Designed miniproteins, single chains, continued (3). Designs and how they scored, part 47

Each design is a single chain, and the fold is of that chain. pLDDT is the mean over its residues in the fold that is shown.

## One batch from the design tools (miniprotein)

Design m9601
Fold by ESMFold2-Fast:
Structure m9601 (fold): chain A 74 residues (1-74)
Amino acid sequence: MEEAIERIRERAVELAKELLDKGVDPKTALHEARMFAIDEVNRLFPDLTPEERLRIVDEITEAVEKAIEEYLKS
């Protein structure tokens, strides 16, 4: 489970950075990455409760926000 969550996090961060590179604003990039995380978590962990899935999505979203902030400081 942890490995799968890490892969979703890495892909969400990569998506956000790709969107920023294409000139998409940070708020939209974060929103798109969160939507991606929602879809992947729902697909891979259907046996978890909605509350547990939302917790995972929120943790991934925080990681994406941090990655966007660091990317913009570069």
Scores: mean pLDDT 85

Design m9602
Fold by ESMFold2-Fast:
Structure m9602 (fold): chain A 94 residues (1-94)
Amino acid sequence: AARAEQRALLEQALQAMDRNLDDFRKVVESMSNEELKKIYDDLLQGLARGRQQLATLERQAQALGDAATLQRIAELRQRLDELGALIDEKMKEG
């Protein structure tokens, strides 16, 4: 069914987002302020793309009535916002 296929695609996208956010955070936490300055535009673009993707996934989850997936998306959005705050703090300290 189309609904089951959409749910499977959502799960795949959420797994990819979870992994990408974990990797992104590890990069930000491990790099010096000087190293982060060199990739700052790429970091900002990454955050913007992540927010856009989460908005798309949220709309899809709402259409499916999937409350558990909506909660998971809210948690991913919070992690993305925390990552943005971490980048801002590191840029202030360098």
Scores: mean pLDDT 83

Design m9603
Fold by ESMFold2-Fast:
Structure m9603 (fold): chain A 64 residues (1-64)
Amino acid sequence: GPGAEAARRAYEIAAAGGDPAEAARWAKLSSQLNGAASGRAAGHEGRLAGGDPAAAEAYIKAGQ
């Protein structure tokens, strides 16, 4: 669902920004919501995320 996609984007933005703790948390949540897709497609999703920090902040503010 949309939460899973947002978590995936937040993960890639955090990973690209050098925030391993945040990246690990988002990766776990995204993996649970999307099966195992987040781990396998991490490199691809990093490019799709496009480094949009606003998307990551919006997801963080959602309280998950």
Scores: mean pLDDT 57

Design m9604
Fold by ESMFold2-Fast:
Structure m9604 (fold): chain A 82 residues (1-82)
Amino acid sequence: MEEEKKRELNKEIVVGLVRIVEGVKNIILKKLEEKNLPEEEKEKKIKEIEEEKERILKIIIEEAKTKLKLSDEEIEEILKEA
């Protein structure tokens, strides 16, 4: 029972981390939209922000698999929930 609760808590933590990363990305993108940048520079910055988000998410997923021993199926559930 305790180990199942710890696993569920670990999944909730990872969902929270994914949501935080996505929320921070959205805040950065909103601040970028508030700047009067040329469209070409804005698109370039948006792409850089999206690529950094993907890189950070890959690190979180890898740590969840290696440190928290979450399965690929559990990671898929986390990504759907987040």
Scores: mean pLDDT 80

Design m9605
Fold by ESMFold2-Fast:
Structure m9605 (fold): chain A 55 residues (1-55)
Amino acid sequence: DDIEKAETVVSEILSLLEKKSSLDFILSKVSQMADDLGLSETIKSLILSAVKDRI
């Protein structure tokens, strides 16, 4: 479901943040994964916002 898909995306984001990946790369990766997993616009927006807040 959307929650499990979002958790998968968040785990990847945390891994990329630990590796000190650029914000642009993380945002691009998140957008691609969300689209590939079929996440809703609302959940995609929330994840992108959370990434920006952590960086």
Scores: mean pLDDT 76

Design m9606
Fold by ESMFold2-Fast:
Order: sequence, then C-alpha cells, then structure tokens
Structure m9606 (fold): chain A 94 residues (1-94)
Amino acid sequence: DPGLIAAVERIMEELRQAALKNKDLPKEEREKLWEAQIEMLVQLFRDLGFPEEVIEEVRELLLKAREALLAGDIEAMEEYLEKAREVAVRAARE
C-alpha cells in the first residue's frame, strides 16, 4: 500500500525531527517525551493492522534509539531510527 508506506515514512521522519529538536531538553523531560511518542507510535501501528511481532521489533529499536540519545550519541540514535523505519516500511509493503 503506497499510502501506508508514505504514512510510515512521514511518521518516522517526524519522530526523528522531534528527537533532534528536543535533544537539549533535560534528561527527565526527554525520557517522558520519548515514552509518549513510542506509545503513540505503537498504538498507531496496531490501529493500522501491523503484526504484533513487527510492532515489538520497532519498539525495541526505538528504545535503543532513546538510550543512544540519552547518552548523547546522535549518530547511533539516527542508525536505530533508520532500522526502525526499514522494519516498518518492509511490513507496510507486505
């Protein structure tokens, strides 16, 4: 579904931009924002009909991206976000 693929790519890019914009916030605020964003994204993928194993894989990658961001490793954060995008886009194509 081209529309589903486009929606996934837009959502993942919005998450990446939000993470970069909020990188200078206090650690506690960044943790709360990431938790809220991950939960909203997980619920959105569930509503879109993604299999639970795909949702779990994406969630794991997003949690690793969060850990990298909290450690100040922007490069590792972007790598994990890209992997999460690839998993979600692959599932949207299937």
Scores: mean pLDDT 80

Design m9607
Fold by ESMFold2-Fast:
Structure m9607 (fold): chain A 57 residues (1-57)
Amino acid sequence: STADWLREIGLEHYIEALAPYSVEEIARMSLAELSALGIRRVEDLVRLGTAIERLKR
């Protein structure tokens, strides 16, 4: 689930914002869309981007 994936990567504080979306939907989101959902810390965006890249490779 999205919530389990977010806990695994250390972004559990974004579960409420991202839980309506699948991991695959989140992987397709732009940086602007992620920021609009409340992911505004550069460190969190980098962590999320790295985790998404690992899913695609």
Scores: mean pLDDT 80

Design m9608
Fold by ESMFold2-Fast:
Structure m9608 (fold): chain A 83 residues (1-83)
Amino acid sequence: ALEEAREGLLKNAELAARAVEAGRREEARAILQENLALAKELLPSASGEEAEALRLAARVAEAMLANIDGSPEEIIAAAREAL
């Protein structure tokens, strides 16, 4: 269900943030790319609050990926700005 997928997206976002903080940039990139793809796939089937959560997940993932070659501080700051 969309709600279970949403829980998976949140868990992946947490794992990506931990990977960034630990300096595991390529692991973070892979997780963020998968999370972004999943959010975009699910968005056409979602409405209201679910759609907003998926758009937020996609926006955060896109912001982090755009800054992924930067410092961990820059990546985390980009995620925070996207919220």
Scores: mean pLDDT 81

Design m9609
Fold by ESMFold2-Fast:
Structure m9609 (fold): chain A 87 residues (1-87)
Amino acid sequence: MPVQIPDSLFSTDAGAATLAAIALREAEELIAEMRRHGVPEELIQRIEELAARVRAALAAKDFAALRTELESLIETMREAQAVIEAL
């Protein structure tokens, strides 16, 4: 399923942290799905790297970096989902 991010949650620090937790869980599920479908390892590694950046920003309470990394993660997850659907 494509990842959707509610703008209202993204605009607050608490909301961004909540969305990060949801996106990280969805990223783990998507990585498992990508491995089942034989998606290129480079795309899997890109999502893993972005997920690590989201976790780092969340741990640092750097909400500006968190929003940037979260947007990149969600966009890349949408790309990966489209690749799976095309297989």
Scores: mean pLDDT 79

Design m9610
Fold by ESMFold2-Fast:
Structure m9610 (fold): chain A 103 residues (1-103)
Amino acid sequence: MREELLREALEVAKEAVEKGLLSKGEAIVLFESVATLVLAGREEEARELLKKLKEAIENNDKEELLKVMDETIQLANEVLPELTPEQAAELERLTKEAAKELS
């Protein structure tokens, strides 16, 4: 489940860049925010947000995509302090790998 959500987050980020809806930098922030939720154990919230992000991207709805992205970032910032040092290191590693994939 965790690996599936992280894979979906990367695919969502890539598609948003390919469609010109997000810059590569914005897509990296989106991935990091979803990954933060997944690592913090907020898997159900991450799944619901990914569903909304996918729908916005499928509909080419940049306004809705940015709105859901802002919601995702806000929630990620709220749970970021709950990460253990090991989870924070894993987040950094995952984000660096996603940045390479989006290059």
Scores: mean pLDDT 88

Design m9611
Fold by ESMFold2-Fast:
Structure m9611 (fold): chain A 90 residues (1-90)
Amino acid sequence: DVERRGRAFAAAVLVRFLMEEGVPEEEAFRLAEEVFGVSREEIEEALRIIEEREAKQPIEPEALEKLREDARLVIEGARRGELERLAEEG
């Protein structure tokens, strides 16, 4: 499924971005799994493909910047969801 594969790549980008921002690896994977509904195995495979592609042909800066912007929107969405959950518990 092209859509599910796309979600796995988006999740992989989110994991890399979260780790760059200082989020622990385990937490980054868990958040990406929850947000995109993909397994850790699918995310790890997507990360491997991204790393292999970057080694052979670097991603153009403009494309990388757009992926980071998309990942930021997802992170903001996840943080808003956590705040809503905390409000329900309080």
Scores: mean pLDDT 71

Design m9612
Fold by ESMFold2-Fast:
Structure m9612 (fold): chain A 100 residues (1-100)
Amino acid sequence: MLKLTPEELAQSYANAQDLIAEARKYVEQKDFRSAAVKMSAAMIEISLLLQGGDTASVIDLYQQLKDVNKLAAQLSEDPKLSAHYQQLAKTLDAQIAKLK
């Protein structure tokens, strides 16, 4: 079973937070393509935290990603894109519930 050091877990958490913050800025600028790239990178960091057993950090980061996806849904002028982001937020909410 994979066991990451506290330092490695802290670094992945910090990386994920920075990527989510950048994704949020891109969403606010309506640059959904750049936001998607940053969210995908954040999911890789979150995967490392999940494999390392840091469930509390994963829940916190999923909540932050959920908020970014909700914002993207609100700011999207395309109804299909808005529905896509609403569905991503619901998927993250379901995953948070499974980890509690």
Scores: mean pLDDT 86

Design m9613
Fold by ESMFold2-Fast:
Structure m9613 (fold): chain A 104 residues (1-104)
Amino acid sequence: DPLATLRSLSKQQLADLVAEFERLLVLSDAGEQARKYVEQAEKYRQEGDLEKAEELLEKAKQIVEEGRKKAEELYKQVREELLTNETKDQLIDRYLELQRELSS
């Protein structure tokens, strides 16, 4: 029973899980955006425009780097907010909502 497992976790562990899932969503979005630039770079590489391909790869790297920084900041902010403002039951509910979003 997944719900029984979640109920066995401490409030701190649940806050960590929720913050990690929200961090993962930010990283997933950044990765998806970066992939579009990588695909476009590959097209330019095949056309022989190596300079344009390298420019687009650099943009992809910047998107990933900024996404990582945003994800780390969000993790810290969300974890602190959850530990101060949420009950254990509310953390379980939020975790299940985020899990459904990631599975979609």
Scores: mean pLDDT 84

Design m9614
Fold by ESMFold2-Fast:
Structure m9614 (fold): chain A 118 residues (1-118)
Amino acid sequence: VRVEVSAPAAPELIEELKAHAAEAGVRLSLAPDPTPREAAEAKARVVRELIDALAAGELDPERILRLIVEAAEKEGLEVVEAHVVRLDARETVAAVTLRDARTGEDVGAIVVRITAAP
């Protein structure tokens, strides 16, 4: 099984998250995040919790989705959309679109792509 996580992140947090993902054996794709610092840091904490769950062997897309939603709500982020999409027999995507619950500012999306071994 191959797991890839994609999320925007504050530039100062990219190296920390990449190091954590590498140690956990998780592939991480991060883009610079224009989100205000507090919301960007909250999202980084959600991504870190996600990486820890993936490292612990969590591969169920529905449980991954639930983890992201619960972690985001705990961090004061609002879930705008949450869905699991099965693209084919080998590939499933879990995606959560987030907003800062206090300000209403868009925080971007966390996307997890799970590919079954051939």
Scores: mean pLDDT 74

Design m9615
Fold by ESMFold2-Fast:
Structure m9615 (fold): chain A 66 residues (1-66)
Amino acid sequence: SKVDELAELGLAVDRALREGVTPEQREAIERYFKLLEELLKRPDGLKEISEAQTKYVERKKAEEAA
């Protein structure tokens, strides 16, 4: 799902910004922005972005609790 992919990429971007930027993290950042731009072009893209944000927050809280 693009929603799940965006949420996972959001976590990867967050880690990259905290830890510095590796080549893999740079690729994740670029993919995140490309996917975000693609979703913004769709009529329902804002809904999908909102769903991805909810999943990102949930996963980030789980990661912080570990």
Scores: mean pLDDT 76

Design m9616
Fold by ESMFold2-Fast:
Structure m9616 (fold): chain A 65 residues (1-65)
Amino acid sequence: MRTELEQRLNELLLRAGEAIEAGDKAKLREVATQLRELSREAEEAGDEELAKRAQAMADFLEALA
């Protein structure tokens, strides 16, 4: 449960890093959307820390796109 959400966050952070290095704005928006979905799932699971981390990263990526 929590481990699966943490793994998904790490995978999305890796994709975000790749998109930033490539300057791929479309990919940045896609990853930001997926991070928002992960944040909602984390809130439903009661993991407020993971939800906040996912939301903060999504906001950061949207600012770059």
Scores: mean pLDDT 82

Design m9617
Fold by ESMFold2-Fast:
Structure m9617 (fold): chain A 66 residues (1-66)
Amino acid sequence: GTKEAAERAAKIAAEGYAELAEKYSGKPATASGEVVDEETAKLTLTVGGKTYTGTVDIKAILEKYG
């Protein structure tokens, strides 16, 4: 369903951010994504021991990754 698609898309987006951060920084990177509500997903990225958090629209994630 839409909720499962959004959760999967958020995880894929997080993995992509981690790979890009690692590739361009040369430092280990990890990321996680979670659905906060019907319209918002939260992405957390840790690169080189520093943590960054942002929010993205679920509609945008579903259009690109769903």
Scores: mean pLDDT 76

Design m9618
Fold by ESMFold2-Fast:
Structure m9618 (fold): chain A 86 residues (1-86)
Amino acid sequence: RTGRSTVDGPGGPINVTVTVVDGQVQSIDYTLSGSPSSHQAADRAIQIFLDGGTLADVGRLITDDLSTGGAVYTAVQNAYRDALSR
């Protein structure tokens, strides 16, 4: 099952695709326009999600470009829910 989500980030739209197989997250892919720090925040937010972390953990652990990190975390949650609804 594949879920998709788009959320507006500070550099433009953030597109996320989550693939779920047998109830397990197999892959998470994203596209965004931004600086290296924006991509680092995105990668960190994805790692927090995969580790079972919450949006509060994003706020605690991401100190550079928190707005991008929060947007990516939200997009990943939305894409994961979309994958489970199909």
Scores: mean pLDDT 75

Design m9619
Fold by ESMFold2-Fast:
Structure m9619 (fold): chain A 91 residues (1-91)
Amino acid sequence: SELEKRAEELLKRLKELLKRIEELLKKIKDKELKEELENIKRSLEGTIEMLPKLMEDESVSDEEKEEVLKSLEESLKYLEEKVKELEEELK
């Protein structure tokens, strides 16, 4: 229940970050940066698809699920900061 709520909050953040990256991709003309953001977008889409499946998997322990959620939260925080920096540079 608590892990489920945490995963739902993480999914919401992942989906919001995905929208922000899609908006950046419409504005960015730099080929290398565009390719980097497209790779990040693909990774986020994969995570959004896989996270609910992981949470429903009875073969995975709650401890293992918590470690995955913690790792994803740390990675997401880093990406959110980098996306914010790019958004500020494009104002």
Scores: mean pLDDT 86

Design m9620
Fold by ESMFold2-Fast:
Structure m9620 (fold): chain A 68 residues (1-68)
Amino acid sequence: SIEEKTEQIIAAIKAGDYDTALKLFEDLLREVKEQNKLHEGSEALQRILDVTTDPELRKRLNEIARSF
């Protein structure tokens, strides 16, 4: 689910596992697009960005989000 993936992404970011976070984020955006849940996707992105303090990771997350 979108909620479960969001929690996993946040946990990966807090653990410093940015490779896992980026992979899960792409999977999350695919699920959002397939289910047409753009509002839930926007909320998930806000929650993820709220815990993202690394500028490079923040840039990568925004680039991926814009590609969807």
Scores: mean pLDDT 85

Design m9621
Fold by ESMFold2-Fast:
Structure m9621 (fold): chain A 81 residues (1-81)
Amino acid sequence: SEKEQIVLQARDNLLAFLAASTDPAEAAEVARLAVLFLAQELKVKPEVREEIRRIMEEGVREGRPVAALERATELLLKEIS
């Protein structure tokens, strides 16, 4: 679906951004905000958006933004399917 393509493209773009960035902490926060905005734009349920927020915040806090991004986007894909 179009929504699935949007999520997959955003995931790939954000993974590339995280890998290329010279400021890892700033890059992780940008990825967190981008995923949260994407979830809102796709109009996923508030409770699922809250779960995505927790995943991203925990991943950034633990220094695992890539793993958090993978998990959050996988949850987005399951919700919009």
Scores: mean pLDDT 86

Design m9622
Fold by ESMFold2-Fast:
Structure m9622 (fold): chain A 84 residues (1-84)
Amino acid sequence: GRATALAFVHELEEAKELIEEGRVEEALEILKGTLKGVQASTDLPEEVRQAVIEHLERAIKALEEGRKEEALEHLERAIQVLRS
């Protein structure tokens, strides 16, 4: 539902702030937790859930590889999908 989507948006905004602060390991912990939460969610439309999963997987990979700007772009896309 809307409340579930908003909770995930809040987690992703927190991860963005941590990335901007250079707290990459903490950001990765939140992103991996959020990914598991989205994968387990029954309250999101399937198309929204799959799009968010894809963007989060790409963001996590980019961040693990030191590509912070690409990670932030994927997080922003995930947030936009959740707010749609």
Scores: mean pLDDT 88

Design m9623
Fold by ESMFold2-Fast:
Structure m9623 (fold): chain A 87 residues (1-87)
Amino acid sequence: SATFIAQLAGGYKLLLEKVKKGLELNKEEQEALEEAKKKVEELGISEEEMEKSAELLREMDALAAAGVTDPAAIEELRKRAEEIVKE
């Protein structure tokens, strides 16, 4: 699934950015980081794909936080995830 790969790659990049900024990860985030690192390396996901996926996840999280449930907006984000994974 393109959405799964984008969430994996983007989540990994966002967790790495938290660590680089000196933010503490909780136990669940630490386990997610380690699992995501292994899968990202196994799939050969590029730095560019990780960055684009992280941007997509930030937009998805912002939409969810704002309570936006517009199906068209959600579908657009899903299509962007597919484009990131296919390139």
Scores: mean pLDDT 72

Design m9624
Fold by ESMFold2-Fast:
Structure m9624 (fold): chain A 55 residues (1-55)
Amino acid sequence: DTEIISVSDEDKEKALAEAEAKKKELEAQGIEVLTPISLQLVDGKYVASFIVKLP
């Protein structure tokens, strides 16, 4: 099973930094990250997302 993890912020750099921090937290818990972080602008907010493999 897989899950999409997303974080959003009005600041592009903050969205990316939050996504990287969440990615590292999940990897430290033994969760496998399947994709690089992708960035989209949605309704005035930057959405940074990646896919993980659930245990």
Scores: mean pLDDT 83

Design m9625
Fold by ESMFold2-Fast:
Structure m9625 (fold): chain A 117 residues (1-117)
Amino acid sequence: DVDTVIDNILDYIEQHADEVRALVEAAAAQSPELRRMLEIAKDPILAFHTRFPVVTLLLGVAAGLLSREKARNALRTLYKGFSPELIREELLEFAKRYPALQPLIDGLLEAGNLPRE
């Protein structure tokens, strides 16, 4: 279910915190759009109005800008009654736009047991 997918993805970020943070910071250094997403990630309500709300919240946790609990509550609110397929679709579209973060997205998909296709 959606709660299990969210919890597994957040567990992955915590288990790989230093690697994930370093990857996100390196990608953000080369992308003004990613830096803007990190700034927005400080506020879960603003994150809901982005093109990639799930990824924005997860990047916020990865960068230490947002607590796991706040991100989990926001993700559950966003996907109340929806299938894991919506999370999968957002992660795949994000990876196409930001290929530097493909290794992170691959890890999140595997942790959530979400197929690449």
Scores: mean pLDDT 82

Design m9626
Fold by ESMFold2-Fast:
Structure m9626 (fold): chain A 96 residues (1-96)
Amino acid sequence: EEELKRLRARLAVLRVIGKHGLDLDPETVAKEAGVSLELAQEVIDELRASVERIRKWAEEKYGVKLTDEEAEAVAVTAHQLRLLADIDVLEGKIPA
């Protein structure tokens, strides 16, 4: 299925970022993940937005100031878990 291929491609991008951090240029991420530059940039932009939301949420709700590394790790892990769950649903391993 085309949607399954898309989710696997996004997961590959997250694995590269999780290994090297968000400071990678999009061209390097695209090459290592084996995806288009546009997809790599899209995932990076989504993760950067998630990092800012997580930092704001933690500080405003619990008074905890997360480091950039901590917030990035939380964002990457959350996105990876969501994609893995979506893949399992599409493969029929988990009921939708």
Scores: mean pLDDT 77

Design m9627
Fold by ESMFold2-Fast:
Structure m9627 (fold): chain A 71 residues (1-71)
Amino acid sequence: MGSSPLEDYLEKARSYLQKGDAAEAAGNTEEAKKWYRKAIFYAGKALQLDPLNEEAIRLAREAATRYNALT
C-alpha cells in the first residue's frame, strides 16, 4: 500500500475536514477553524497536482464554506 502524493493530500484534507466538523459539533470554534484551514490547505495542494480532481474541488469548497461560516 502506497498512495501517490495526490491521494495523500486528499486523505489529509478529508481527515482535517472531519476533525473540523467534530470540533464545531463540540462548540470548539477556534479548533474548528484551525482544522478547516488545514483541510483547505491540503485540498489546495491536491488541486495544485490535479486541478480537475473532483474530490479535491469538493473538499476545498466544503472546508472553505465551513471556515467562512465561522469567521
Scores: mean pLDDT 86

Design m9628
Fold by ESMFold2-Fast:
Structure m9628 (fold): chain A 92 residues (1-92)
Amino acid sequence: ALREEVLARLEEAIARIKARTDLSEEQKEQALKFLEDARGVVESLDDAALARVAPAVLAAADAVLAATPENFDEVLAAAVGRLQAALAEVLL
């Protein structure tokens, strides 16, 4: 099921962020908060809304995982913005 697949991908992303040694503790905390907030969103959406939001959630998680210490703030801000935009489309 799509929800199970998205939640599994977010859980893997959380584990990978926790294992990273290149990010500062502050950057890890920000990334983990974002991924945990995204998990809560995925758990709260109905199947129709989830189908529309899932691509943005997965793209945001992948972007945060690929972020370097140098581009982290920019990548995280963009990831948050993309998820918020996708949610606005299905919740408004």
Scores: mean pLDDT 87

Design m9629
Fold by ESMFold2-Fast:
Parts: structure tokens; C-alpha cells; sequence
Structure m9629 (fold): chain A 74 residues (1-74)
């Protein structure tokens, strides 16, 4: 999980920088949008996982775990 948290921190920082440079957003707004984008990616992954495995409970648990990791690093 620490390696995954490090990946999330790096991706969050990358998206934040892009939002600031591309859209001229403040750091605070850019960060909020970056966090939202990461959470939306997890929703997409959960949908894909459920479609492949036909296991909605496992998909939901994986989603909850990954969103909790995002919340821990923000």
C-alpha cells in the first residue's frame, strides 16, 4: 500500500501541475480537480472489474480500498 500511496501522490502532483499550467487555476482548485479525476478513474476501474469478473461485491471492496488510499494522501 505504501508503494500505491506513493504512486497516488505522484499522479496527484502531476495532475495538479497540469491543471495550474493549462487552465491557470490556483493550487487549491487544481488539487481539488486532480483528486476528483483520480476518484473518477477508480469508478471506471470498478465498473471494468465488475464487467470482467461478474463480482460486484469484489469490485465494490476494491473501489472502497482505492478511494480510501486517495483520501489518506490528500
Amino acid sequence: DEARKAEIRAELERLKERNMTEYGLSEERARVIAVTALKLREIGKAIDYELETKDPEAALEEFKRNVALIDEVV
Scores: mean pLDDT 81

Design m9630
Fold by ESMFold2-Fast:
Structure m9630 (fold): chain A 72 residues (1-72)
Amino acid sequence: STPVRSDEEIRAAARAAVAAASPEERAALRREAHEAGLTSKAPEDLTDDELVEALARAFREAQAYFAAAGLT
């Protein structure tokens, strides 16, 4: 079967990535999340928890896209 990560695994990975990021990297991730349309909030208004949710959403969407394309 196609490998699929659980919602908990995706959220844990996103949380770990944000926790490992420097303040500058975290600011860049907030800008990228806004530019990618993952959040409607301005980058400066995006909390770390909201950044985790935005990254988790991006991971889920990427996984679903590649699964539909037969690539996961």
Scores: mean pLDDT 75

Design m9631
Fold by ESMFold2-Fast:
Structure m9631 (fold): chain A 85 residues (1-85)
Amino acid sequence: MEELEKKVEEMLKKGEDPRKIAVFAIDEILKNGKVDSPAAKEMKKVLELAKKYLETGEVPPEMKPEVKEKLEEELKELEELIKKA
């Protein structure tokens, strides 16, 4: 996804909010992602829940605690990348 990578890099250089960058990336994956296998459908569902959590701050009832924890870890890493840039 060359276009997505370029846009994410530009957002990082601008010092955009890590949650906004994450929501943007998830939205692009959901729009352009291939959903032709059971595994892809499950991943799409997880990404939809992650996007909802990032946009609202509310944990969806269907979201597993492990998924929330991983999202917070990834956001911290993204924040550190922005601070170093």
Scores: mean pLDDT 69

Design m9632
Fold by ESMFold2-Fast:
Structure m9632 (fold): chain A 60 residues (1-60)
Amino acid sequence: MTLKELMEESIRENPDATPEEIMERVFEKMGAFGSFREALLRGTSKEVLESLLEIRKKLE
């Protein structure tokens, strides 16, 4: 499953979640938990969050 597919799945499962909450769920699906997941969230670029918002709009 690609990162885009994980994002789409996470959005469909949690349509009311914030972009950050969606990314947290994406990282969980990838097997990232605890401090490692926190590091990934902290390293999530503005571009990735903007892409997530764009994907969410297309799924609505």
Scores: mean pLDDT 74

Design m9633
Fold by ESMFold2-Fast:
Structure m9633 (fold): chain A 77 residues (1-77)
Amino acid sequence: ASALKSRIQELESEITQLKEKIEKLKAEMRELLKQPVDDVEAVSKLIGNSLSLMGEILDLEKKIKELEEELSKLKKS
């Protein structure tokens, strides 16, 4: 019982940390999109960096889903 509660708390903590990381990446993307663009090369880099950040966010959301699934299985036990 005690060991199960500790594992549940560890998973909940990890999920919270990953959600906080996603919020930071979203804030970083908003700041990136506010940057002035002077030419085609600057626009291309902005688009590339935006897509990279979006990819990282999607990967983190996928990991959260996997951890929430593990947490759900433990809570049923």
Scores: mean pLDDT 80

Design m9634
Fold by ESMFold2-Fast:
Structure m9634 (fold): chain A 65 residues (1-65)
Amino acid sequence: QELFERGGEAAAKGDSETGARLAVEGARAAGQSPEYGGLAMAVLALSKGGDPEAAARAGRLASEA
């Protein structure tokens, strides 16, 4: 949860690489796949009013990690 929140905040600010890294770590801590982490982080970033394109980039990077 905390790692997803931090990842979403980073992605919302346009830092897609930090967002992706935190999403992958959060997914591992929760026992979930990196793909799940990327999706959860992208949804969270969008819910914070972030840039949809930056959120999409972060989600893609997380799925590749």
Scores: mean pLDDT 68

Design m9635
Fold by ESMFold2-Fast:
Structure m9635 (fold): chain A 83 residues (1-83)
Amino acid sequence: MNQEELEQALKRARELAEKERRSFRVLRITYIDPNNNKHTIEVLLPASMSDEELEARIQQNEARSGVKFTGIEEVGVIEGKPA
């Protein structure tokens, strides 16, 4: 399901960030599902991933799962260490 796919993507992102030893961004993403329910999730991404790359991946997930992303908010940054 889409939630498990996202969880696997986050696991890969953490592994890549451990190899890169770079800062992580903590992003809060809000989306509306096909039933018009609003959801908010938190995502940890390496700082090497640009906002543009993140937006492209979100749009791909939107097309595949039928959700609409309504907001992306940067909550914080984790410096150079796995939190």
Scores: mean pLDDT 67

